# Designed miniproteins, single chains, continued (5), part 85

Each design is a single chain, and the fold is of that chain. pLDDT is the mean over its residues in the fold that is shown.

## One batch from the design tools (miniprotein)

Design m18937
Fold by ESMFold2-Fast:
Structure m18937 (fold): chain A 91 residues (1-91)
Amino acid sequence: SLEESFANSLRKQAEGLREAVEKGDRFAAEVHATLAIMTLTLLEKYSKNEEIRKLAKEMRDKVAEAVQRGDYETAAEILEEGAKKIEELSK
């Protein structure tokens, strides 16, 4: 489904964020965070599932807040946990 494809994308962005943090690569961290926020924005706009739209909005707000304070590790955790929840709701 669209939602499963987006969940997979979010999981990959979380992995990229963790790798960027480990390497101290701030630019790579910002790229992965930006792609994740874009994915969540599209998921909120195009998902037909109201719970997934609400979750996408909450995740986007929390990821944006974590990124604003430079906490990319928390951003990655939010994306990993949220991707799992999106998959559960997509059944």
Scores: mean pLDDT 88

Design m18938
Fold by ESMFold2-Fast:
Structure m18938 (fold): chain A 96 residues (1-96)
Amino acid sequence: SLEEARELMEKADEHYKKGNYKEAIRLYQEAKALFVRELGPDHPEVARALMKLAEVYRKMGNEKQARYLYEQALRIFEKALGPDHPLVKEVRAALA
């Protein structure tokens, strides 16, 4: 369900804040899979999960993986919400 996916995102956020990066990645990936199943691969909720994964990889010093994930999130947000949306601007700032 969508609530299950959102609960996984919140749990992943908690692990991220504690420095449990491997567990945060696992939970964000599980939430993303549920969002893809419920809403389709091009939905903004999928892009939000990708953006969270990018944040974790950047925190771990894996800038190449972080940029790749931010670029995926940007494509989805821009297509779904348009280029002037606040979430598009947020991802563009992360890529600057």
Scores: mean pLDDT 91

Design m18939
Fold by ESMFold2-Fast:
Structure m18939 (fold): chain A 61 residues (1-61)
Amino acid sequence: DAVERARQEALERLKEKAEKEGWKVLSYAFTVKDGVVYVGALVENPETGETKVLIERVPLP
C-alpha cells in the first residue's frame, strides 16, 4: 500500500531528525491530502522542556 509506505517513510524521517537534534517525540498525527502524506509531531527538548512542531511530507506516486 503506497499510503502506508509513505506514512512509514515520513514518520521515520521525522523521528531520525528529532533524535539527531536531541528532541523527543511526544505525539504525532498523519493527514493525507491531494496525493501527499503529512506527519506532524509535537517534540520536546528533554534538557530545557522547550516544545516545537515538526512536519514531514511524502508525495504519493
Scores: mean pLDDT 83

Design m18940
Fold by ESMFold2-Fast:
Structure m18940 (fold): chain A 95 residues (1-95)
Amino acid sequence: ARERAEELARRAIELLREAARLAPELQDKFNRVAELVREGLEAETRATAAALFHGAAESVDKLAKEAERMGDREAAEKLRRAREYLLEALQTVLE
């Protein structure tokens, strides 16, 4: 389960990096969310990892809405996919 959660979280980080290239005005916000995901990967307990992945997914949802409002639809779509990977990582950690 941990290896799968790590794979899913790393895919989310890759999508955040791609979104940052498309919407550089949001790059600092994307970097903060990526750090939150990395903290989840390094978390000592399942509960802490789950809380961090949940927080990251909520932040990504807000960023997707912001990117869409700004007209960065491709970035918004990558962020929605990143959110799906983070929610799958959350479910996997709780197994």
Scores: mean pLDDT 84

Design m18941
Fold by ESMFold2-Fast:
Parts: structure tokens; C-alpha cells; sequence
Structure m18941 (fold): chain A 114 residues (1-114)
């Protein structure tokens, strides 16, 4: 079911966003904060694209959402390297895991739409 895969991916993205927001609060390094903020923005854009996919299934929109999430993951990985607070690091690591789970579901969705 296309809608179930999208709903599950959106839940994982919302969870990743919450984890990144908590990491942002604990992070003191300005460059790490900036990278976390960029990751959050890309996750928010991906959620909006998935809302559009639910209204009108489109392979191009799914590919765009995948690209945004891959970008968010890259920013989160860079933030992880710069973050020295162990609690913030663990939150970023968990956020990356949730983003990877969302990517797996969206790649499955892409195969169903192809």
C-alpha cells in the first residue's frame, strides 16, 4: 500500500526532526548547529513533498524527497563529526538511523511506482 509506506516514512522523518531539534539545543559549536539546522530544513521539505506524493503519486516527487533526505543525512553526519557533547552526538546518530529507515521505505515506494 503506497499510502502506508508514505505514512511510515513521514513518521520516521518527524522522529528524525525531533531528535535533531533536541541535538540542536544541546550543541554549543556554531558550525555544528548550522549543519543540524540545514538537516532539519531538508527533512521538513521532504515531508512536504511526501504530502504531495500522497495527493498525486509521482516518481519524480519521490526521487526529489529521496535527494532531500540524503542531503539531510549528509548534513547530520557532518554535524556528528563536529559535535563534542556525547548526548547531542547520540541524538544525531539516532536521527541518522531514522533517516536511513525512511530512505529504505522510499526506495521501496520508488520500485512500486516504477
Amino acid sequence: DINKLIDEAKELLEKAKELLREAYKLTTNPEAKKKIGRAISLVEEAIELLDEVQKKPSLDLVDSAIALIEGAKTWAEEAYKLTTNPEAKELIRKAIEELEKALRLLRQLKKLLS
Scores: mean pLDDT 91

Design m18942
Fold by ESMFold2-Fast:
Structure m18942 (fold): chain A 77 residues (1-77)
Amino acid sequence: MSGQEEIDLASQAVREAVARLAAGEDPRTVVEWLIAKADEFEKQGKTFAARALYLAAVTIAENAGLTDEAERIRKRM
């Protein structure tokens, strides 16, 4: 089922993002990595996974005070 595959892919990417943040990586770098992953999923037609990663990137950007980046990501959704 394609929906379950997309959920699994998005969950894996989000877990990696959380681990990177916990390791002290710059939130801007993590956000850019999530956007790159979302763009690749969108190219593959995995729109659900892509949207989930854009939402995760927005949440991280907002929590880090990157309001300009969060607004930019929202415009792509």
Scores: mean pLDDT 83

Design m18943
Fold by ESMFold2-Fast:
Structure m18943 (fold): chain A 78 residues (1-78)
Amino acid sequence: SLLQALETALALARSGAQLAQLLGEVRDAVKKRFSPEDPLAQELVETLEALAEAARAGDEARVRELSKRAIELAQQLD
């Protein structure tokens, strides 16, 4: 499930760079499973990309906010 993959990425990552890499794998899974025209899938892809950038920047507040949104979107798509 997308939710399980996302939760695993968030739990296992030990650095912002590693989190960004694992989020890239979740993003690729979304792109393989859903149409690029699906509005929920598009929002999840954009949220995962923004989350990866926040993780690389060490912006803990944005990581928290974007993680919450990504989880909500993954739950709706599962």
Scores: mean pLDDT 86

Design m18944
Fold by ESMFold2-Fast:
Structure m18944 (fold): chain A 87 residues (1-87)
Amino acid sequence: MKETIVQRLVKDTNDLLEQIEKEGKYVNTKNTVGPQLLFYKAAGDKEAILAALKVIYEKAKKTGNPLYQEALKDFMVLYGVKESEIS
C-alpha cells in the first residue's frame, strides 16, 4: 500500500503550483523541487507520479499558463510519462 506517498506527492505538487503562481516564474520551483523530485523518482511509485502530473496537467489546461506547461513537460521527461497517461 502506497496511498500515503500518493497523498504527500499530490500535496507537494499543489504547493509547487501555488509557488509558481505567487512568484510568476518556474525557475524558483525548479530550485526547490529538485531534491523532492529525486526522492519520488527513487520511490518508483507510478500511481503517485501519475496523480501529481495529472494535477499539473489539469492546472495547465484550465489556466493556459505557459509556466505550468513548462513544469509539466519537465516532470514528464524526468519520470518518463506521456500525456496520454494523464489526460
Scores: mean pLDDT 68

Design m18945
Fold by ESMFold2-Fast:
Structure m18945 (fold): chain A 76 residues (1-76)
Amino acid sequence: NQEKLEELIQQLEEGEKIAKERAESVVGGKGVELVEELVEKLKKVLYEYIKNGRIEDLDDEVNKLLAEFFERLDAL
């Protein structure tokens, strides 16, 4: 389970690089900042899961962060 969470964090960091490059080309620096903020928040949620062994509202927290990200991105 810890190994799978570490793999998810690695995938998130790889996705961050791609997302930042795309955000920069389409939206510019504000898009890059939003991607960095989203990834940092997602990593915190994942680390909290590892630390506590259980987060009951993990899916809801992730979905809320994604919804906020897309809303803020759309406003740019």
Scores: mean pLDDT 73

Design m18946
Fold by ESMFold2-Fast:
Structure m18946 (fold): chain A 100 residues (1-100)
Amino acid sequence: HMNPFAEEAIRIVRELKERSPELYRRFVQAMKELYKKLGREEMAKLASEITQKAKERGVTTPLEKLILAAEGMIRKAEELGDKEAVEAFRQVLDELRRLA
């Protein structure tokens, strides 16, 4: 019922949660802190920047888009000086790259 793209992205996230529940927990916490710091409008801007970068690079697969999203979140967390969020997003990026 869901489009194949969204289903595949959900499977990737579920695999991360199952293989590394502590990393998934830190990732969720980092996302909450990022949202709290930036707010809805800045988070939407970040999502738009990631989407635009995916289009520029011709990225169409769910895994490659998640990799770009992780890279974007690392850069934003670095700008905010959130070292815990940077480390969590870097570890997520490493796990996503293992699936590629």
Scores: mean pLDDT 78

Design m18947
Fold by ESMFold2-Fast:
Structure m18947 (fold): chain A 112 residues (1-112)
Amino acid sequence: SEVLKELEEILKELKELLEKAKTAEGEEATELAEKAIELARKALELLKSLNIPELKEEILELEEALGLLEIALGVGKALGEPVSRETVVKLIEALIEAVERAIEKLKEIEAK
């Protein structure tokens, strides 16, 4: 389960970004959000590469969480303002939850 190991590494990195985001200010919060987007995109690529229909719901949940963070960054850029720390924290937490759900579902599938 190479994909499972890579997803667990991504989850660890997202949790590290979350801890940094709790004390981040201004542009640092935006940079942490951009790194979280990169990690979430990698997780989606890995999950989609498996071609497992049973992961459809978990993939959609991760796509939704990723989309919300991308929208928050896009709005901040359009307004010339950094994304708020509170928004970054909340949206990284949503990404972590989505990745954790995908990992647990994949473990369930691989155990059969």
Scores: mean pLDDT 86

Design m18948
Fold by ESMFold2-Fast:
Structure m18948 (fold): chain A 82 residues (1-82)
Amino acid sequence: SMKERIIQKLEALKKRILSQITDPKLKELVEEITEEIKRLIEEEEDPAVLEQVEQMLDEMEKQSPIEAMLLLGEMLAFLKLS
């Protein structure tokens, strides 16, 4: 499904970001943010919102892991405001 594909992309991005972080507290924060994003994706019923999230993830995949980490907050805000 579209949600399964998006969640797979999010999990791949999470692993990529975590591979560049050594601070245990920052790792925990990234894991907490990505788990909340995953929950919001699973609860989302609007295909237009899901399409926008997938586009954001595809754009983040083109960024460095650290730059992608900074964009996680923007993705969370988008999902909460949608």
Scores: mean pLDDT 86

Design m18949
Fold by ESMFold2-Fast:
Structure m18949 (fold): chain A 55 residues (1-55)
Amino acid sequence: MVKKSTLFAQSDDPEATVARIERLAREQMGAQVVEVRFLKTESGRTYVEIVLELE
C-alpha cells in the first residue's frame, strides 16, 4: 500500500523550491516526488503543486 500526500507552495523560484522539497522528502520521509505542476497566479508568481508517494 502506498500513501500520497500533496504539498502546495507559492515561490519566486519554483524549481529551487521543488528541488528542496524533493531532497527533504527523500532524506527524511523516504518519499518520492511523483508529480509536479507549475501554475501562474494572478500576481504573476508561480504556484507549485507537488505530489509525494510514501513507501
Scores: mean pLDDT 72

Design m18950
Fold by ESMFold2-Fast:
Structure m18950 (fold): chain A 65 residues (1-65)
Amino acid sequence: DSFIRNLRSRIAELQREVEQLRRQLAEARRLGDFATARRLELEIQVLEGMIALLEAILSFLERKT
């Protein structure tokens, strides 16, 4: 199903984005940049929440088809 395939692609893209932010977070922590680290932690949390919602939708759709 093209729709399910598109959802998987979106989840993969968001996961890649989280990986990039985690690398930036590690560098910010190394430098002691507390403000940047806090911002990145919040951004990661938001993206992880979006991934969880999309995975829940995907699971629901796969169970219905």
Scores: mean pLDDT 85

Design m18951
Fold by ESMFold2-Fast:
Structure m18951 (fold): chain A 93 residues (1-93)
Amino acid sequence: ALAEAARAAGEDLLAKIAESGGEPLLERLAEALRAGDLEAAAELIAEREGIPLEAARLALKAFLLAYANGFLNPSAEALELAERAERLLEEAR
C-alpha cells in the first residue's frame, strides 16, 4: 500500500537527514510521509523544487510505487507516472 511505503520512506529520509545536519523542509517532508499524508508531502516537494503541484504528486506516487516494489521490478504505472512528472517538470522551466 502507498501509505505503508510512504511511512517507510519517511523513516529512511529522517535517518538520513539526522546524519546530514538537518534541513527543516526535509524534516517536514519526512514527517508528512511517516504520517501517510501524501498531499502534504506533494506540496512540500512542489515548494522545494519549484515545480507544479501536479508534477510533485505524480513524482511522489511513482516513487512510492517503486519503493513498495523494492526498486527491483517497478510497475508500468510507476514508470508512466515518472515520465509524466518529468515532462511537466521540463515544461515548468
Scores: mean pLDDT 65

Design m18952
Fold by ESMFold2-Fast:
Structure m18952 (fold): chain A 90 residues (1-90)
Amino acid sequence: AAELAAREAAVAALIAANRNETDEEKAREAAVRILVTAGASEEQARAALEFEEADPERAAAIAAEVAAENPDAPKVELLARTAERMAEAL
């Protein structure tokens, strides 16, 4: 509970800090950091971003599928699980 709240706060802070980033490489590294903070490995985070760039419609479908399979999971856990599934689909 407290640990999940801390992860959600950390993820939200990272998103807020990088929302106006115009350097594409810094934005990409920020996205990796957000996913890792949510619970994904760096390898899974990078693979998930590669998958989303290659097939954004399929990435959205995977995110919806993970959410449907885990209706009571907090958003940070859904982010980590989604990244893991996208990495496996790559």
Scores: mean pLDDT 78

Design m18953
Fold by ESMFold2-Fast:
Structure m18953 (fold): chain A 83 residues (1-83)
Amino acid sequence: SMEELEERMKRIRPGDIVVDEDSGEGELLIHASQMGAIAYGLEEDEEKLKKAQEKLKKNHLGNAHIFQDKDKLIAAVKKEEKL
């Protein structure tokens, strides 16, 4: 829900690693990245994924990443946690 999204956004701090396994159009990923967190998302819906990718590109967010494949998401998060 929008209320759950807003509550997640309020909890994000700079330096956090944020994972969203139901990223939708990427609202949480964009907010997390802009707050100085590193964001990783998963979205299986092709239309939502495309919109999220367009928003990330428009906002020039190099610290936000979205995947369609869960194994690729898991690999990316594990690599980040080792840095």
Scores: mean pLDDT 84

Design m18954
Fold by ESMFold2-Fast:
Structure m18954 (fold): chain A 65 residues (1-65)
Amino acid sequence: SMKGAVIGTSLALLLMGEGVVVKRIRIDGDTLIIEVEDEEDAKRAEEIARKFGEEKGYKVEVRAL
């Protein structure tokens, strides 16, 4: 959906602006799934995405590759 595309893009830009190496962001229903480079990026991404998700009404799942 257009809403999903906007939310995913906004989060991707936010995370990349904070220096997180984002490999992929997906939306599965009410969940934002974020794939990042390593565990350090995953911790940073989780803090940022958790706040973002709370504000936008999405659950967050972060994965290190």
Scores: mean pLDDT 80

Design m18955
Fold by ESMFold2-Fast:
Structure m18955 (fold): chain A 71 residues (1-71)
Amino acid sequence: SIADVQAQIDKALADLKKQSAALIKEMKQRAEEAGYDPSVILEEVARVIREIGDQWGEILALKRKLKELEA
């Protein structure tokens, strides 16, 4: 149902927010351990973008399903 898909989207967004905070914290720790080497910072930023992108793709799939149910 529309309500079930909306609940899944809401949960996925809450999970993404929590995981993004954890990923940013880990990125900061690794950057500090590397003495803020620019090459390490760029690699960590790319890693965080990739991991967030995967979860965002799942949310977009749910949003497409919601749109189909509303049609």
Scores: mean pLDDT 81

Design m18956
Fold by ESMFold2-Fast:
Structure m18956 (fold): chain A 90 residues (1-90)
Amino acid sequence: ALSPAVKEALEAEVKATLELMKVAVLERTGASKEEIIEALKEAIKAIEEAIEKLRKAKEEDPEFAEQLEKMEKSLKEALEKLKKKLKELE
């Protein structure tokens, strides 16, 4: 069974992924610059929270460390791209 920390980290990763999808949908549908900026800020916050929870889960359940590390790396790469995009829009 998954530990509570791992479950919480996976739930946060799903939430971060949904916020990333929201940004993509808003861009594709021609949403306002203000709506895209707000969605980017929400996605950045969700990714940062997911990274922190993944780090905690790796410490509390080392058996999943390799899989959680791959998720953390992917989220960190997404975070860097979103922060750059937000800075270019502001």
Scores: mean pLDDT 86

Design m18957
Fold by ESMFold2-Fast:
Structure m18957 (fold): chain A 68 residues (1-68)
Amino acid sequence: TPVVSEEELPKLEKIKEEVEKEGPKTSAEARGAAEAYELLLKGEPLEKMAKRAEELGAPNTAAAMLEA
């Protein structure tokens, strides 16, 4: 089961744009998702993306990234 699918990429990209524009107005989950999207584009493994999301206070995003 994919953690991040092609249909989720546009959603993560939009969250990234909101984080870049709004900054502190976005939730920790939105920030974690934006960082995960950046790591996905860089070809980082899912485990590393999940750890980064968790570090940013996005445990739901981290759990989703680790689910296979």
Scores: mean pLDDT 63

Design m18958
Fold by ESMFold2-Fast:
Structure m18958 (fold): chain A 72 residues (1-72)
Amino acid sequence: MSQDQISQMVAQAMRLVRDGASPEEVRRVLNQLKSQNPNVTDEDVQRFVEAARRGDVEEATREGLRMANKAI
């Protein structure tokens, strides 16, 4: 998976958060990212989903960027 594909998947997850998608939909996108990137952990996905569940877009953005950086 390229950095561009990783950034695209993180951007898609962020868009789902902004659009008020369920935590389950956000987790589905991030689980796809995790399946192709062994450096992305279950804890990384869980932190993003928990931030999204709270509506904390800034925290979700930070965790998304952290995952994207790990996948490089």
Scores: mean pLDDT 75

Design m18959
Fold by ESMFold2-Fast:
Structure m18959 (fold): chain A 58 residues (1-58)
Amino acid sequence: MEDDFFERALAVGGVGPKTVESMVKLRDEKPIETVDDLTRVDGVGPKTAEKLAKELGL
């Protein structure tokens, strides 16, 4: 059980709880493997997706 993803995402500037909830829902449907997958998250723009990719080791 890994809360690590949720905590790392919340640590990124510009990412709020609602955005993380959307990421978790997308991850349940399809693994988040690329910056492109992150940009599909509602409220995640290109800059935020880059920061998330770096934080999550994508």
Scores: mean pLDDT 72

Design m18960
Fold by ESMFold2-Fast:
Structure m18960 (fold): chain A 77 residues (1-77)
Amino acid sequence: SMEELVKEAEKKLDETIEKNKGKPISEQIDALNKLFEEALKKIREEAEKTGNFESAQKAYDKLLEIFDKKLEEIKKQ
């Protein structure tokens, strides 16, 4: 489901933040950007398979809010 894809993405973002803690901020941001792009691709592929573009849009919006918040936390270091 789209909700499970968002939850999986959030978990991977949190794991990557913890794993990269203490590394240069640029490396932390690059790692998060890579995961975000991968998560967006999965949501897009699921939308194409199911035709559920409305749920995909909501998943994109929610994932973007999560991602922006995580980026702000890193940039404030």
Scores: mean pLDDT 84

Design m18961
Fold by ESMFold2-Fast:
Structure m18961 (fold): chain A 78 residues (1-78)
Amino acid sequence: SMEKHRRAVALVTAAGLLVVAAEVELEMFGDVETAKESLENAERLLKEALEIDPEIDQELVEKIRERIKELKEKIKEA
């Protein structure tokens, strides 16, 4: 349905914004704890979006997942 698609898109968009926030917190402010929480929230939102609409933009989802993985590795090194 259009409502399900819109909700899934909103969740993916929110996840992407949380990844940007995590990058800023980690790289500009050194706030590892806030960055980690934002990444965990982003992962949760992506999972919720895929449960609502499994056909949601796979390219965008993979891009966000890859960025989450990169930032998590940086956090482990911090």
Scores: mean pLDDT 85

Design m18962
Fold by ESMFold2-Fast:
Structure m18962 (fold): chain A 68 residues (1-68)
Amino acid sequence: SAALEAARAGDLARALELLQTAESLEEVRDALIVLAQRGDDGSERALTLAVLRFGAEAVREVLAEAGL
């Protein structure tokens, strides 16, 4: 996944772009987990965007499954 590769590389701009254009949370699930694990300003931006696009409940479930 391009989003997962961007998240692992620390390319926040690319990761956020791919989050913004993703058709579903499933497409960017692993990327979101990687971004959330960083615990930085980029993590907060990514989580806010994911909640806005896919809903707070769905995002919470993804994070819970990752132990976050």
Scores: mean pLDDT 83

Design m18963
Fold by ESMFold2-Fast:
Structure m18963 (fold): chain A 86 residues (1-86)
Amino acid sequence: SEQEALVAGLAAQKEALRALADEAIALDPSLAAEARAALAEAEAALDEVAARVAAGASLEEIEPLARRAQAAADRLVALYRRAKAA
């Protein structure tokens, strides 16, 4: 179903973000606290999206939560890029 596909996609995104955070920390341990904080925020937002999808929320209702998750993920990506450049 569309709901099952979306929830599976969110789970895959969480795994990808965890791997990204781990790699960023391995490259630059000084960023560990910031990377873990960004990961935790992204995971919490993605979990909220998954819960709302499971409860039958519309895509319109989910959109603001998805944007919040994306903002947290973007912060983690920025930290990873900084770690690679250092």
Scores: mean pLDDT 84

Design m18964
Fold by ESMFold2-Fast:
Structure m18964 (fold): chain A 62 residues (1-62)
Amino acid sequence: GEGRKKYEEERALAKAGKLHLSEEQKRILSGIGRTLRAIGDAIDEGLKTGRLLSSTTPLDTS
C-alpha cells in the first residue's frame, strides 16, 4: 500500500542522509564495542583464575 511507499522513501532518505554520519558513528561504536569486549574478557578471565578475588587489581596499590 501507500504506507509502505512512504516508509521506503523515508528509509532511502535516511540511508542517503546518514551516509555522512555513518563514518563518525562507526568509529564511536567501534570504540565502545572494543572497550566492552576488553572489560568482559578481563572479568571472565579474572573469575576463572580467581584474580578478582585476590588483592591484585591494577589500581590497588598499598
Scores: mean pLDDT 62

Design m18965
Fold by ESMFold2-Fast:
Structure m18965 (fold): chain A 72 residues (1-72)
Amino acid sequence: MIDVSGLSVDEVVDLLMARLEAEHPDLSEEQKAALRAAITDLLTHLSKTQSLQEAYQETLAAARHAIAYLKA
């Protein structure tokens, strides 16, 4: 499990995007831009009320669910 507790929100967004792009290399540039915006907003919101580690896990799960629907 990746420990993100020492990272900034922007660094965690970059880490999430790198991971999601590696798992889903066929994402369009428009889909990547929309996904980055959505995860930035969600991670920023969650990080205000819970640990960055918990926010990372919740945001990653939500992003994977969204990509699964885009591929359906």
Scores: mean pLDDT 79

Design m18966
Fold by ESMFold2-Fast:
Structure m18966 (fold): chain A 85 residues (1-85)
Amino acid sequence: MLLNPKTAEEWLKAFDEENTRGAVETAEIVNNIELTEEEKEALRKAYLDAKDDALTSGKAPTLTRANTIGLEAVIKKAKEIKKKK
């Protein structure tokens, strides 16, 4: 009742786009690092790969859980990039 089905579809599209962006920004903040555009692309790819693997392997029963797994992967990758700076 709180969420209209059409609004839910629009929200899910915006949610996926915003979550990818938010995950990269969170990784920068958590690791106290400024990323180059190329490094941000690498993190975006890591997020999508981790999310896809979690959904395909059944480790994430929901999109929300898959997003959490993706965020964890991106934070870890940003920490590895930080070690090289």
Scores: mean pLDDT 72

Design m18967
Fold by ESMFold2-Fast:
Structure m18967 (fold): chain A 118 residues (1-118)
Amino acid sequence: MKLKVRSRVTHGPRTATLEVVAESEDGELARRVAEAGARGAAGGAAALAPDAVGVSYRVEQGETRAVGVATATGSDAAAARGAAIGAEVGAGVAAISAGVLHASGVAEGEAEHETVRE
C-alpha cells in the first residue's frame, strides 16, 4: 500500500510542512512509518525562526520507500542545522521502520495530520 502523509507543525507564527510517501504491503505499518518520518522532520524544521530553511529527504529500503520534503523557518546556522538533523532523524525513523516492512504489493492511500507545537 502507498500512503501519503502530510504533517504540519505550527508554533506561534512559524509553520513547517513535510510530505512523506510510504509504500508497504502492510497499510497500518506504512502509515506508521510515514507519520513517524513526517513528524520527526517537521518537528525539527519547526524549531527554527525566523529564517527560512528547506530540507528534503528520501529513504529506501528493499521494497519500501519513504520520500519527504520539509520547509521550515529558521533563525541562524544552529537552527538550520537543527532542521537538517530533524529531517535526517525523520528519514532514519522511516528507514528503521521500513526495515520491518514487506512490500510484496503496493496500494494507494492518503492521510493528513496537523500538529501544534507549544
Scores: mean pLDDT 47

Design m18968
Fold by ESMFold2-Fast:
Parts: structure tokens; sequence; C-alpha cells
Structure m18968 (fold): chain A 70 residues (1-70)
């Protein structure tokens, strides 16, 4: 399931950290946040497939925002 326990301030902070990180750090930060909020291994694998197509931290931030809103 989506990370249901992130408030608007936490989401904003994470998006700012992702945008200010390199690509690898952004991927690691997102993966840790998803795991910490109880996203299943199968769901994280599907997200990882989408991450393979991304080239910038801004794209990773957009994917995370979309995932949290879904």
Amino acid sequence: GSPKYLNEEEIKKLLEEIKNSDLLESVELLSKTLADHGVSEEEREEIAKKLEKLKTPEEIAKLFEEFVKS
C-alpha cells in the first residue's frame, strides 16, 4: 500500500531532500521511506522498475509524489 502516515510537511521535506541529492541518494532515500512505511516487497519491486527509467532526482521526486497521492 501507499505510505499513508506521511503528512504534508514530511512529504515536502522528503521531496526537497530528493531534489538536492544525486540520483543514487534519491533512490536510496525513496526506498528507505517506502520500507519504513510498510510498503510490501512486491510493491517496492514495481516501483524499482519505474525508477530504472528515471535519470534525475526531480523525476524520482515526481514518482514519489504520485505514489503517495495514489
Scores: mean pLDDT 69

Design m18969
Fold by ESMFold2-Fast:
Structure m18969 (fold): chain A 81 residues (1-81)
Amino acid sequence: PIEEAIKKAEELLPEVEKALGVTTDEQRKQVFAALTFEVGWRLGVPLHLAMAAGLAVAQKYGVKIDPELRKKVREVLDKLL
């Protein structure tokens, strides 16, 4: 479940980066963490596991999941899925 959410987030990351105008590695890491959470949730992973997956990515890369950024990522995913 967690590994599947991460893989799907990696697949979608380039398109989400383009949609949000991501230009720095720090922004990419922040978007990747938020995207892992949102993708996990959309794939039907229980909320606590989807959140854990996003937090694990955030911790690995030293970033935080900003609620406003997560909202923007969710809006992009609504168009892709």
Scores: mean pLDDT 78

Design m18970
Fold by ESMFold2-Fast:
Structure m18970 (fold): chain A 97 residues (1-97)
Amino acid sequence: MAERLAEVALEAGRELAELALRKAPVSTLRAAGDRFREGVVQGLEGLGRPDAAERAREALTPLIQKAVDAAEAGNYEEAARLALEAGRVAAEIALEA
């Protein structure tokens, strides 16, 4: 189950990166980023891993905010990079034993 959550996290990060590269509205990026974060947190909680869920919230919140800030500044390549980093970080947390 952790492997499936990691896969979902990587796909969510790629989706957020694609939205950034398509220059989606900042409100759309923020909403997608918030759904990504909450999805990972709820997934980890559902797996009985509340400590991992809190670590995911702590790690993903600043990465998603930086991605949104980069997009607001017109730096869509940086926003996409941060989105992919968020997906990778979430996947790494999901795969921790």
Scores: mean pLDDT 87

Design m18971
Fold by ESMFold2-Fast:
Structure m18971 (fold): chain A 55 residues (1-55)
Amino acid sequence: GGEAARRAALEGGASEPAANAAEQAMKGGDYDSAGRILEGVGGLSYEEGLRAAKA
């Protein structure tokens, strides 16, 4: 969910605004944007980022 996406972004070294963007994307059902934010931050694949966000 959104909180999991926010946590994954912060653990990956994202800024607070980027983590908030990932949370908002998940809450709005924009899984593509959430996955892409996590892909950029932690060197995760899009698929790994999306999996972390859905945790």
Scores: mean pLDDT 77

